# Ledger of designs, part 77: designed miniproteins, single chains, continued (2)

Each design is a single chain, and the fold is of that chain. pLDDT is the mean over its residues in the fold that is shown.

## One batch from the design tools (miniprotein)

Design m6653
Fold by ESMFold2-Fast:
Structure m6653 (fold): chain A 110 residues (1-110)
Amino acid sequence: MSKKEMIELMEELIKTTLEFIKAVVNGDEEKAKELKKKLEELAKKAREMAEKLKDPLVREQILGFIDGLLDIAKYAEANRDNKELLKELLEFFEEKSPIVLKEIKKLLEE
């Protein structure tokens, strides 16, 4: 497995999660449905690639990040009628996602 491929996949997963939260905030049901499907497909691929990582601690942390992104998406969907909470979640995710990506790159030695 290429470290670069794993980083690119995690970047796409983070980006898709952000776009999903935005779609839920905007009440765009069709876009949210398509992004949820894409998110689930990307997460499956990311988990399969993470399982092939040789370092058990790096593997566990990357799997944790994948699960965290899916949990955030699930939380946004569960709270779709709470616009204030969704706005706070979006602002939090926009602030934290570059930090998470930097940590992923550091773990994978970019």
Scores: mean pLDDT 85

Design m6654
Fold by ESMFold2-Fast:
Structure m6654 (fold): chain A 79 residues (1-79)
Amino acid sequence: SDAAKRKEAEEAFKEGVKAAKAGDYKTAAEHFDKAAKLYKSLGETNKAAAALQLLSDVLKKAGNNEEAEKKYQESAKLL
């Protein structure tokens, strides 16, 4: 259901924030990527954009600058 998918997206987003605060940027990126994909599938554009922007930030901190730029551009195109 959409409700179950939304809960999964919210849990992924929270896990991403937790991992990022711990300095585990690779794990944070995996969680934010999951949240962004789920929010996009739900049509929750603002939440998807927020998850993509945080994904971009943690990818940059992990040294993955090329992928970070792509996620930043995806976020901008949703708004």
Scores: mean pLDDT 89

Design m6655
Fold by ESMFold2-Fast:
Structure m6655 (fold): chain A 79 residues (1-79)
Amino acid sequence: AEADATLARIAELDKEAADYLKQNTPENRQKAIELEVESALLEIRLALDVIDAAHRQGKDPLALTEAIRQDPALLREVL
């Protein structure tokens, strides 16, 4: 699913950023920031996709977002 692919990519970016931060260099810190920004943008896009899915399904976006916050597994049922 599209959401599963996005979540996997976020996890990959977070891991890569953490790997760069194992060495204390300005170059590694800059690379980690770039990866963390890409991860954050993917999380924002995923949140917008959840809001869009709620509207398409006739659900309350706020209620759906709260349900997913409490049970992240619901993402695969919604997206």
Scores: mean pLDDT 77

Design m6656
Fold by ESMFold2-Fast:
Structure m6656 (fold): chain A 57 residues (1-57)
Amino acid sequence: EERERELLLLARVAKLIQEYGEENFTDEKAAEILGVSKETVKRARERLDAAQAANRA
């Protein structure tokens, strides 16, 4: 189901950020590694960023 696939994508994006560092993590590089569009990666990054901002509370 789509929800489970989104969760796996978010986990993979988070792992890439952790390994390469936020500074070196680019949407193009992640899209190539994950086999998805740059737009999909960008949306995943935005969701991760929003979750991190929420943790600030």
Scores: mean pLDDT 70

Design m6657
Fold by ESMFold2-Fast:
Structure m6657 (fold): chain A 94 residues (1-94)
Amino acid sequence: SEAEAQRVLARVREAAARAKEALAAGDLDTFEQHLKEMLALATEFLTRHNQLEAREEIERLATEAARAALSDPARAVELLDQMVALIERAIAEA
């Protein structure tokens, strides 16, 4: 439903905001926790709506964001934004 999709998007956006805050503070453990929360919410939604290509892409982006967080925090932020944009697009197609 649209209401369900909007709730998933709101939760993904909140997790992304928490991940960015943790990254700015240098708290990589908290960053990883919120990144995993984003991934879990996104993959559950995408799997239920049979959007397997989008699911594979979100998993790839999450892996890249985790790696970037160690060396390039600005790139990690860009990747979190790409994850949010992918979910917004997937919801529009659902």
Scores: mean pLDDT 88

Design m6658
Fold by ESMFold2-Fast:
Structure m6658 (fold): chain A 66 residues (1-66)
Amino acid sequence: GALEELLKALTERKLGLLKKALLEFLKADEVVVEQLDLNRARVTVVKGDEVREEVVDIDKLLEELR
């Protein structure tokens, strides 16, 4: 339904903003953001030879990156 499509679009926008903010903030080579649930995502950060993976709160991390 229309509500489900709006919620999906909002979530995709949040994940895109998080990926872009992390790339700029960390000056990383690559960032992969994978949604786990409504509040949590798995973030993989690649910088040179280092690869780090962490589960983060999406809204909290977006606020910290402002």
Scores: mean pLDDT 80

Design m6659
Fold by ESMFold2-Fast:
Structure m6659 (fold): chain A 57 residues (1-57)
Amino acid sequence: DGETVVIKVRAEDPEKTAKELVEEMRRRHKDTPINGRIRTETVETPEGKEVYVVVEY
């Protein structure tokens, strides 16, 4: 969507971070679509690979 909101969080453990974000959103925003677009994104940098948890809604 042209108005898609994107939240990116850098994570050393993307699975744990994704789970924590889903639980936090569920707790604070019961009407938030938890079945939204949640994915991990890997970015290559000169210092190594960085992993981000990305939530789109």
Scores: mean pLDDT 65

Design m6660
Fold by ESMFold2-Fast:
Structure m6660 (fold): chain A 111 residues (1-111)
Amino acid sequence: SNEEAYNRVKERLKELGIELTEDQLKSMIGFTVSNELGTSTLTEEDYNYLLETHPELLKFLAELLIATGGGLLWRLEGDELHLEISDAALERLGLTREEIEKAIQYLLSQK
């Protein structure tokens, strides 16, 4: 299930010692990632939108960004979230793209 995928990804993040505080999450406003997939910036506008609409998803994306070492790109387009994640980052984490996609679908359903 989407919930089971989310729980598995969260357990993996905890095993890696990755759990962001609200202050740490806020400090990521303006953080820019550049890699082979492209470039993403966590804008103040996108941060505030996600904090209001899907705060757990915002935290999850930030934790994944740290866990992947910047091997994750994201883009908000209205109410749609587009993610790209490197195969190398997935291999290092021991996670699949399908598990991450299901986890995001779960979080989008929770508000």
Scores: mean pLDDT 80

Design m6661
Fold by ESMFold2-Fast:
Structure m6661 (fold): chain A 88 residues (1-88)
Amino acid sequence: DKEEIIEKIRNGELSKEEIEELGKKLTEEIEEAYEKLSPEQREELEKWAREREPELKERLAAAKSDNEKLAIVYETLLELLEKLKELL
């Protein structure tokens, strides 16, 4: 459950090692999916990411703790992976 993981990060319930492992695994999946994209799919991904950038900046600016920022980053990476899988 991705929402449960996001909440655990936000609440400081995960260890540094657990957060690093989750981030590494997610980043590896993102990199693998990105390498499979055609030039046209990459352009679509870049447009999608650009449209979301203002909201992400606002959320990060409004975050009250480092754990809240980490949770936002992790959620954003999950959304990126979902978009990559949609494009493939």
Scores: mean pLDDT 84

Design m6662
Fold by ESMFold2-Fast:
Structure m6662 (fold): chain A 98 residues (1-98)
Amino acid sequence: ELEYWYKLGFLGGALLMLKYLLTTDYPLEEIIKEVKEIIEALTEELLELTGDKEKAEAFKKGALEGMEEGVKFYETNPEEIEKKIKELEEEIEKLLKE
């Protein structure tokens, strides 16, 4: 189901971006570059594991959009980042069990 892979990507991309923004002193541009490289590596791994290009593309689209939402959340709600990370981790765990 393509929606599953998109959601997994979105939550993962947002989580990864927020964790990097919270835990590193790197400039935003460098963090975005690193997160994009990780998303591409994960997408390639998913394609190899599933053999399904549509699932891999759905995941990548979700992850890139999730990354962008993570940046926006950081800019608008920097004091709530730790809470948002916890919420995203809980949503990912729930999704992976289904």
Scores: mean pLDDT 85

Design m6663
Fold by ESMFold2-Fast:
Structure m6663 (fold): chain A 58 residues (1-58)
Amino acid sequence: LSDEEKIRLIASAGLEAARRHGVDDRAAIDAAIRETAKRLGASEEVVRRAREILDHVL
């Protein structure tokens, strides 16, 4: 997976958590982001960029 693909997948996981638990459930959103990032072996920079995209959408 490219870094761009990892960013998209992590952002999607955060957005899906927001849909299920609510946009104000920051703990659930953070857990989804962290779990997906660990599964993909994503760097801190990739996670930061995914969070920036998600923050813009939420």
Scores: mean pLDDT 84

Design m6664
Fold by ESMFold2-Fast:
Structure m6664 (fold): chain A 78 residues (1-78)
Amino acid sequence: SPGQEVINRIRDIMKSSSVSEQQVYSGISSVLVQAVNSGDSSLTQEVVSQARQMMSMSISDMRSNYKRLTSRVHQHSL
């Protein structure tokens, strides 16, 4: 699935990342896993799209955008 493909790519990037960077990637991976496990295809598509955009950013830009990604899953959980 597109969600699993992005999760796998993030895990591969984490292998060559610093501990601080791994925390950001681990957080993004966790949000993607929650979206995939929710069974909501619309939420999964949105979270996957945002994660793909974030993966093309610098680590500092990813940190700045991380809260937007997490808020989407929290909105679904309510």
Scores: mean pLDDT 75

Design m6665
Fold by ESMFold2-Fast:
Structure m6665 (fold): chain A 65 residues (1-65)
Amino acid sequence: SHMEEGKRLLEEARRAAEVLDGPTAVDKLDEAVKVLGWTEEQKKELLEELRRLIVDSVERSIAKA
């Protein structure tokens, strides 16, 4: 179903963000938003969530170094 595909793409985007694969994270998020039919506002909220995950991942990597 479209919902299952969208969820899988969002999970892939989050995982890519966690490993700092920005290009893959953005690509997967864009596909997920298109599949789920989300609004531009909802996409912006997701981008903010992914940005937070990326920043948190970077901060954790710096703290461990």
Scores: mean pLDDT 76

Design m6666
Fold by ESMFold2-Fast:
Structure m6666 (fold): chain A 68 residues (1-68)
Amino acid sequence: MEELLKRKKELEKEINEAVYNRDAKKLEDLAGRFKQLAKEAESRGDTKLAEELQKMADTAEKMAQKLK
């Protein structure tokens, strides 16, 4: 559980950096990483964390589309 939260925080930090740098490709890659982390959270029974991570993935994809 704590390991997933740590990875979530690292990905959030990378999203902020990608937005600052206007790096659409990195935002798309980060969206993929959030989706993988969401599946990991779901497999561990943390449905709330999985839903949160999936929403973050969707947000990263939308931000990437705005930048292209």
Scores: mean pLDDT 80

Design m6667
Fold by ESMFold2-Fast:
Structure m6667 (fold): chain A 74 residues (1-74)
Amino acid sequence: MGRLAREAVVEALLSFGYPGFVAYRVGEAVADLVEKLLKEGMKPAEAVYKASLSLGLPEEIARKAAEILEELLK
């Protein structure tokens, strides 16, 4: 799950014009927090959304990352 969460956040950040190296570093930080939230029983898309907001990402980017994760899980 952490790899998919990282991929979803990276794609969201790239779509908003962030450089690749920034997107990957932020994606790793979000993925680490997502793994902790999943252990607490949170659903994957909700975990990505809340982790992104907790790390200071704008709501628009957090929503896009959660949307991409749901598509990756289908």
Scores: mean pLDDT 84

Design m6668
Fold by ESMFold2-Fast:
Structure m6668 (fold): chain A 82 residues (1-82)
Amino acid sequence: DEEVKELAKAAQELVDLVLQASDDLLQEAFQRFKEGLPLSDELIERLIKELNLDPEQQKELRELVEKAEELRKLREEERKNK
């Protein structure tokens, strides 16, 4: 499904941004990903500061986070939808 592919692309772009950050931020972000948790507001703010994102890039980052969460919820919903 093209919608799922678009969400997966957004999730990959989010991972690519996290990979540009410090090892400490990368470890915390991946720990949350392993636990099935979204990125915390604190991690998002740290990512914004470390990558020196402008307001437009901050909006794009938040949209990527939302799309990654939608993908996670869809995968969870598919398992529980019976």
Scores: mean pLDDT 76

Design m6669
Fold by ESMFold2-Fast:
Formats: structure tokens, C-alpha cells, sequence
Structure m6669 (fold): chain A 86 residues (1-86)
């Protein structure tokens, strides 16, 4: 689970670098790093907040960047599973 989450996180960062402007890329990278840290620290409150943020981003990019949106949605699914196991 945690290793799969790290892999998807790396894929999201690469897609953000490919498709997003520097400002939005930096924002996505910051959120992804925060999520990786929250998973390591088992911070359920922070994980719930980040899950909501990634869900909103997936919906935001659904039409313009569907590949990025799909990976963001996969992060949401993995975060939900991680939260349930904590």
C-alpha cells in the first residue's frame, strides 16, 4: 500500500511537471510531499484534509489533463485505504 502510494505520487509529480504551469506544479508538488509525510507520520487528520484536496484537483483537471486527473484520483483511493487501515 505505502509503496504503491509513493509510486503514484511520483507519477503525479512527473505529470504536473509535463502539463502544469510552474505555480500550479509547485502547489501540486507541495501537496504530494505533505501527503507522503502525513502517511509516514500516520497523521489521520492531515491525511483526510489532503484526500479532500486531491479529490478537488482530480475533478479540476478531469477535462483538460485527464491523465493527471486519473493519477490524482488513484491517490485519493489509496489515501482512503491508508486512512481505513490506521
Amino acid sequence: MEEEFKKVAEEVIELAKKYLSPTFREMVERLVRAALEAVENKDIGKLRGLRTAFSALAERYKDKHPELAEKLQRMVELLDKIIEEL
Scores: mean pLDDT 85

Design m6670
Fold by ESMFold2-Fast:
Structure m6670 (fold): chain A 100 residues (1-100)
Amino acid sequence: APSPEEAAREAEAAAKYLEELAKKSKNEEVKKLLLEAAKKLREAARAAREGDMEEALRHAREGLKKAMEALKAEKEYSSELIAAVLRAVGAEIMARMAAE
């Protein structure tokens, strides 16, 4: 199983990707949802480093939900937005496996 530190690093990497994508977004709703998702993923990383894997998983799931909402709000094809959702999925999987 991945360690809490590995789960934290995956969540931080996902958050950074979402924050950079938000800076490039011309859709204000998508930008807002990406930033909300990134905030939750950073909260997941913090909880994981504090040893609270249940809280880390909860925040990672909230971040994934917001990233998926951003993808649904985007009406044009975006490979970068699909990649953002996949990054958030990776963070949730790592947190879930580390919580076991």
Scores: mean pLDDT 88

Design m6671
Fold by ESMFold2-Fast:
Structure m6671 (fold): chain A 65 residues (1-65)
Amino acid sequence: SAEERGLLLAALEAMARAVKEAEKLGPIKSLDVEVIGGRVVRATARTDAGEAVAEVSVEEALAAA
């Protein structure tokens, strides 16, 4: 469905953004993804030097699709 596609697109975008920023800090050690309130996907990519966080809403992802 559109809702499922929007959530998947939001997750993909959040992960891509978090990884892109974290790779500037160093080798990525972990990537965590969570859904907040069913409408926002937060991805956290961690390195030894720090972490990068990206949030993408399902609404933004659906509008882009």
Scores: mean pLDDT 84

Design m6672
Fold by ESMFold2-Fast:
Structure m6672 (fold): chain A 88 residues (1-88)
Amino acid sequence: MSIEELEEEARELEERIREILSKEELSEEDLEEIAEAFRRLSEIYRKIAEIKEKEGAPVSEVIGLRLRSIGYELDAEIVPKNPALFRK
């Protein structure tokens, strides 16, 4: 999987999360879908960081991508338990 394919998947997942969070009522299935999407986003940014590191990208860029991956992993734990904090 290329960086371009990973970025496209990430964009689709971010759009889906926004779609779910825009609903007036969230089901348990919606919360599970959000958690899975955030876990997948964490995995995607981890993979992008690994590819960038292998290609000799600056350490600062690789660290930034790894921090973004960690952020999404935390979102997977926090957002489904506290959806109201992330809704309009």
Scores: mean pLDDT 81

Design m6673
Fold by ESMFold2-Fast:
Structure m6673 (fold): chain A 61 residues (1-61)
Amino acid sequence: MGLSREEALEKARRLAEESVRLLESLGHRPAETRVEVTPDKVTVTVTMTDGVVAEATVEIG
């Protein structure tokens, strides 16, 4: 009942987008986005201009 790599990546991106939107409502601004894909998981990391980090990890399988 796990997610495919494509589904996990889409979900991780959506979760990161929601987190960034919330942080922007609090006065933060996104600076950098990194995506790491492994066989077991997808991690999306967004770093704000002030050093605050939002991370979303979704498992594959």
Scores: mean pLDDT 83

Design m6674
Fold by ESMFold2-Fast:
Structure m6674 (fold): chain A 92 residues (1-92)
Amino acid sequence: MSKEEEGEALLKAVENAKGELDKLEAYLKSKESLSEEEYEKLKEALETLEKELEELEKRAEELGVEEVLEPIKEVRERIKKLKELLEKKSKE
């Protein structure tokens, strides 16, 4: 019971992270170029999200909730790709 409840809470946290990432990705794709201020804010948001996912991954491993590990990995890969897109748009 407790492990199942914790696993559901972790999945909800990952889904919330996906939602925030979707918003950041849509914003980045809607812009042809970024101002220095927009770049710094988006970079900080992506780094914060990455740190939160690292914490969720550690908790999932400690609890043995393997079902959330693949979703976390997918979101981390998306963050990496968005950081690359951010760098490209900041240099225009």
Scores: mean pLDDT 80

Design m6675
Fold by ESMFold2-Fast:
Structure m6675 (fold): chain A 89 residues (1-89)
Amino acid sequence: MSDEERLEAAEAALEADPEAFARALEAERAMVEEVKAWIAANPDAPRLEKIRLAGRKAAETGRAVLEPLDPEAAAALVARIEAQIAALE
């Protein structure tokens, strides 16, 4: 099974579980508010720093949401996001 196939399966399992999906939505809202608060505190921060923060918070949230369902899928998502952030340097 590829990392992509594993991620798709984990996402499908998440969508099939209403309680897990509700928790994922709450985690996403918390992440968005945290990113917004940081940007508001750092309005002059370079665009790249804002993108890196958003990426790191997305990785943290994705891990927290997917790890109880499939820890390997969670690790694959984090690795993908971290690689994308590194490529911005």
Scores: mean pLDDT 80

Design m6676
Fold by ESMFold2-Fast:
Structure m6676 (fold): chain A 58 residues (1-58)
Amino acid sequence: SKKEKLIEELEKDVKITEEAIAELQASPNADDVLVQVSLSLLEAAKESLEKRIEELKK
């Protein structure tokens, strides 16, 4: 269904976001605060995607 296809696309976006988070956690950086801010923003984006998936599954 259209709903199932949209869920699949959003789950793919979650995976991409998880990969970005993992890469930032592994990256060398000169400023830990900047990395932490970037990680917080990506975590918020992931949460938003997960909430959308949950809404669609209801």
Scores: mean pLDDT 81

Design m6677
Fold by ESMFold2-Fast:
Structure m6677 (fold): chain A 68 residues (1-68)
Amino acid sequence: GPTDSITNEEELRVYLGAAERELELVSEEDRARVKQLLADARAHLDAGDLPAAKAYLEEALRIMQSQR
């Protein structure tokens, strides 16, 4: 999947920032949920919980990709 190569905090921050910039392209129905998932990913990343941060980011990206 899109996060399979994410191995460190720096890569995770880059992918998270990219997803946050595309938030406005998400449907209004899913935007609040995606926004919350990205916020949860950032909170876990800041706490040093990289596996949890990655899991929240993957769920957000799954929803965003389903909008294509």
Scores: mean pLDDT 78

Design m6678
Fold by ESMFold2-Fast:
Structure m6678 (fold): chain A 72 residues (1-72)
Amino acid sequence: RKSQAKVLARYVAEKKGWSEEEEKKLEKALTEALSKVPEEKQPEFLTQAAKASLESKNVEEAIKKIKELEKK
């Protein structure tokens, strides 16, 4: 489960050209979000989180959108 957050954070960071430090911030946010999302909703959450992160201008915006997705 946590490995999914790491893989997604790396993929987004590479696509967006974000730093290793920014990648780690995104990974932490995704890991914390996944711990709060019910197991059955995690695949949908990961899909939405990936889309939101790729559409974000910076890692701070991506983290904000991920936190909004945690709320259902």
Scores: mean pLDDT 79

Design m6679
Fold by ESMFold2-Fast:
Structure m6679 (fold): chain A 94 residues (1-94)
Amino acid sequence: MAEVRRDLEGALSALEKALEALKNGDIQTAVRYLTAASILLVAAYLRATDPEVRKGIEEALELVKKAGQALDNGDYETAIKYLEEAIKKLRELL
């Protein structure tokens, strides 16, 4: 569980940095941090044994995926909303 918690804390930090970059118009930095968060969330999901924790990570991953799709479409307002929802979900897991 310590490794899962560390990966989730890392993912949360990356999503918060992605959100800040996006609010500042730095799309490239936002994409890099979004990618880093996705990698950490997948690592946490594969190691998690608690079904409730796995479900929360899966929900966060879906929100991160939707944020990425919104960024690809140039819909930065929608991307910000999905990032804020993903951050809230991860805070509830920690």
Scores: mean pLDDT 86

Design m6680
Fold by ESMFold2-Fast:
Structure m6680 (fold): chain A 65 residues (1-65)
Amino acid sequence: GEAKVEAAIAILLKMGARQGTYDPSKPKIVVENYDELSAEEIALEIMNQLGKAVVPARDQIELVP
């Protein structure tokens, strides 16, 4: 799962997304069925949950198989 998340983050950064920082007071971005998703689909899911092309900190992302 980690390699796909790293690739998804790289895609978002390449698209001009702003780098976020880890904030434990904010909800995590949940990516369901991540094993079935490509890195591009994971990037799209993150964008859809945030309403903007923002890269959350890696620790802000929760992966669910």
Scores: mean pLDDT 76

Design m6681
Fold by ESMFold2-Fast:
Structure m6681 (fold): chain A 97 residues (1-97)
Amino acid sequence: DERERRVKEAIERIDRAREALDEVLRTGQERTVTVTKKGDVIDLEAQEKLVEFGALLDRAVDEGRITYSWTPMEFERQDETTMVVGRDGVLTLRAAP
């Protein structure tokens, strides 16, 4: 139950990061968003969400639409399918010049 809650909170945070990316792409306004928070549990579902988000972010950068700065995520592997976030991953998104 506690693990499930931490996974759901992690997924919700990633979904909000995607919303922030969409907002910056639409409005050109800078956003800072916490993508992962220390103590978040990242299972396979959360990993898939992070990969999807990363792909969208990379495409927007490759298309020259945004730039970003990143405080890197730190993960501790718990098992073959699960990691725990060791440090907040904070992303600042801005429209490309």
Scores: mean pLDDT 82

Design m6682
Fold by ESMFold2-Fast:
Parts: C-alpha cells; structure tokens; sequence
Structure m6682 (fold): chain A 117 residues (1-117)
C-alpha cells in the first residue's frame, strides 16, 4: 500500500514536470495512471492532487502558464501532506524523509516560477 501511494505521488510529480515542459502527451499518460492508482487507494488527498494536476495540464495546454503553475502548487501541497503523514507514521524510514525533502524543493521551485510571472 505505501509503495502504491509513493508510485502515485511520483506519477503526479512527473505529469506536472512534463506538462510544464510542453510534453502534454506524456503528462496525460502519467495522470491516467495516477488517477487509476488514487481511485484504487480511495485516498481523497491523492484524488484531489490528480484533479489539480489535470487542471494544471489543461492550463499549460492553453498557454496559461500562470494558472498551470497555480494548480501545480496546489497539487504539490496535497502531495506534501500525504508524505508528511507517511513520515510521521514511519519515522524510521529514511527513504520517505528523503522523498519529502525532494518534494519540498520541487514545490519551492514551482512556487518561485509562479512568483516570477
């Protein structure tokens, strides 16, 4: 179950990255897989993160970079909440802590890009 949560997080992050770089086809494929996993897990935060990532993709496809980045930040904030809970539940898991730290850096970079617009 934890491995499926982490896979879903990775797919959403990859989708946002691909969408922001103009690779909309890859972004859509990652989001389709992320949605299937989030639905299987019945995790409301992961489902909401997928919804925001889908809105980010739609905004980037339309050339609305500001809205795309705003939705991306919202998706990443939800994923941070998921990872923070996993770290709290598994405080001995250094891999989870490292992944949380990396996601915080990615969120910071996305927020900085938004503030430069």
Amino acid sequence: MIDEILETVDLIVQAITKASNGDFDSARKYLEKARELAEKLNDPELLKAVEYAEKALEAFEKGDRKSGLEYAVKALDLLLGVLERLVEEHPDDQVLQDRLDMLRMQRGSTKASLEEL
Scores: mean pLDDT 88

Design m6683
Fold by ESMFold2-Fast:
Structure m6683 (fold): chain A 65 residues (1-65)
Amino acid sequence: SELEKQAEEHIRLGHELLNRGDLEGALRHYEEAARLGSKEAAFAASQVYRVLGDEERAEEFRRLS
């Protein structure tokens, strides 16, 4: 579906940025994929927020996964 393709593209870009050490950049893409319905991306966003020390946002996205 269109939403799945958009979410998958954002996940791909998020992983690319994460591999380069751009946590903030990766997070923006994971958040967009989560908004599009990706539970996988919501979990990834949760993990990035934990690394950044934002426990409230980490828990919020963990609940979406």
Scores: mean pLDDT 89

Design m6684
Fold by ESMFold2-Fast:
Structure m6684 (fold): chain A 117 residues (1-117)
Amino acid sequence: SLEELKKKAEEMIEEGKKTGDKVVQARGYVALGAIYLAEGKKEEALKWFQKALDLVTAPPRTRLDHPAERAAVFLLSDNEDFRKLGYVRLAEAILEMGDEDLDEYVRTFAEFGIELL
């Protein structure tokens, strides 16, 4: 559910704050942004994506070689239900992905989320 994903994102933000890990904190921010997009709350989503970009300075990836690429086809759809599914899949992928190149993925997904607003 979106409520469970939101809780996981909030727990990740608190972990990042507790450990001083800005990338982990920003990961939670990007997941929360995607969740708010799924809820249709564009202003809240923008706020969280901007907070992520403020914390993480990394080059964005030149390609999305992550399972989240499969969400992109839904995110580019003119169908709002398909876009909502894409946002949910993006939030899940961000919360479940490993730590390899995490700063680059966090940056890339935050920038992509803003472009979808």
Scores: mean pLDDT 77

Design m6685
Fold by ESMFold2-Fast:
Structure m6685 (fold): chain A 64 residues (1-64)
Amino acid sequence: FEKYDKDGDGTLTKEEFREFLKSKGVNLTDEQFDRLFAAVDVDGDGTINKEEFERLLELVDAIE
């Protein structure tokens, strides 16, 4: 998580999240990415916190 948290505020931006997915070999279209991000970003604040990131790992495993 911390490796991709370039802002250092304990959250991942949309761009950092996309870089994480690419590091896992998951290449999504912009539309697929936006839908996945919205599903993980439960707070709707445009960032992913550590708890949301753990839920994301389960979703990434399902896509791969």
Scores: mean pLDDT 68

Design m6686
Fold by ESMFold2-Fast:
Formats: C-alpha cells, structure tokens, sequence
Structure m6686 (fold): chain A 74 residues (1-74)
C-alpha cells in the first residue's frame, strides 16, 4: 500500500471516529481525534462552536480542510 493510501485510510478512520464521538457527545474524544487529524487548539474551538451552533456546513468545511492538510503532509 502506498503512503498516500495509508494516510487516506487513517484520515477516513479519524473522520468516522469523530462522527461517532459527536453522536455520543464525547467532546474530549472529539478534541483528541481532531488533534490526531492535525488541528490546532484554535481550529478545535472553532469546530466545537460550529457544532454548538448546528452549523454543519462549517463543520464539514473544517473537517475537509484538516483532512486535506493531513494528506498533504505525506
């Protein structure tokens, strides 16, 4: 398996775990998983604020940004 495919699988796993943590309202786990995805503390706070405001468009945009950044650091 190529390096890019390994990182893509890691990102997919992290995204699934983040979605599960959001459903379970496990905010500590959400923070830890976002850090594993390469998010800064400021980005984590913005993400949690977007969830609180039910701004799912911003949530999706931030997750996509973090996923792309993680994949670029191959």
Amino acid sequence: MGELEKKREEVRRLLKEIQEAIINKDWEKVRELLRQLGASEEEIEKFLEAIENKDWATVSSLLNLLAVRKLKNA
Scores: mean pLDDT 81

Design m6687
Fold by ESMFold2-Fast:
Structure m6687 (fold): chain A 90 residues (1-90)
Amino acid sequence: SIKKKLEELKKKAEEILGKMKDLIENSNYVATPEGLAEFKKLVEEGKKLAEEAKKLYEETKDQRFKDLAEEILKEIKKLEEKAEKIGKGE
């Protein structure tokens, strides 16, 4: 059960982060209001996933859930910084 939940969260994180990276690579689109709104929705989904991982850490005391939550938030922050630079024409 714990192993299955961890693998499911990791897969969801990879999908969300992958979609965010694809938007960053499509810099002309993510610079638009529509592309930025889509990116921000993925940021919210990723943050909710990190909250779910943190909750599972509190319930299970398995450090891997805490590490996953922190890694998700760190990667989101890096991608948000890249999106902001694109929006500024940098």
Scores: mean pLDDT 86

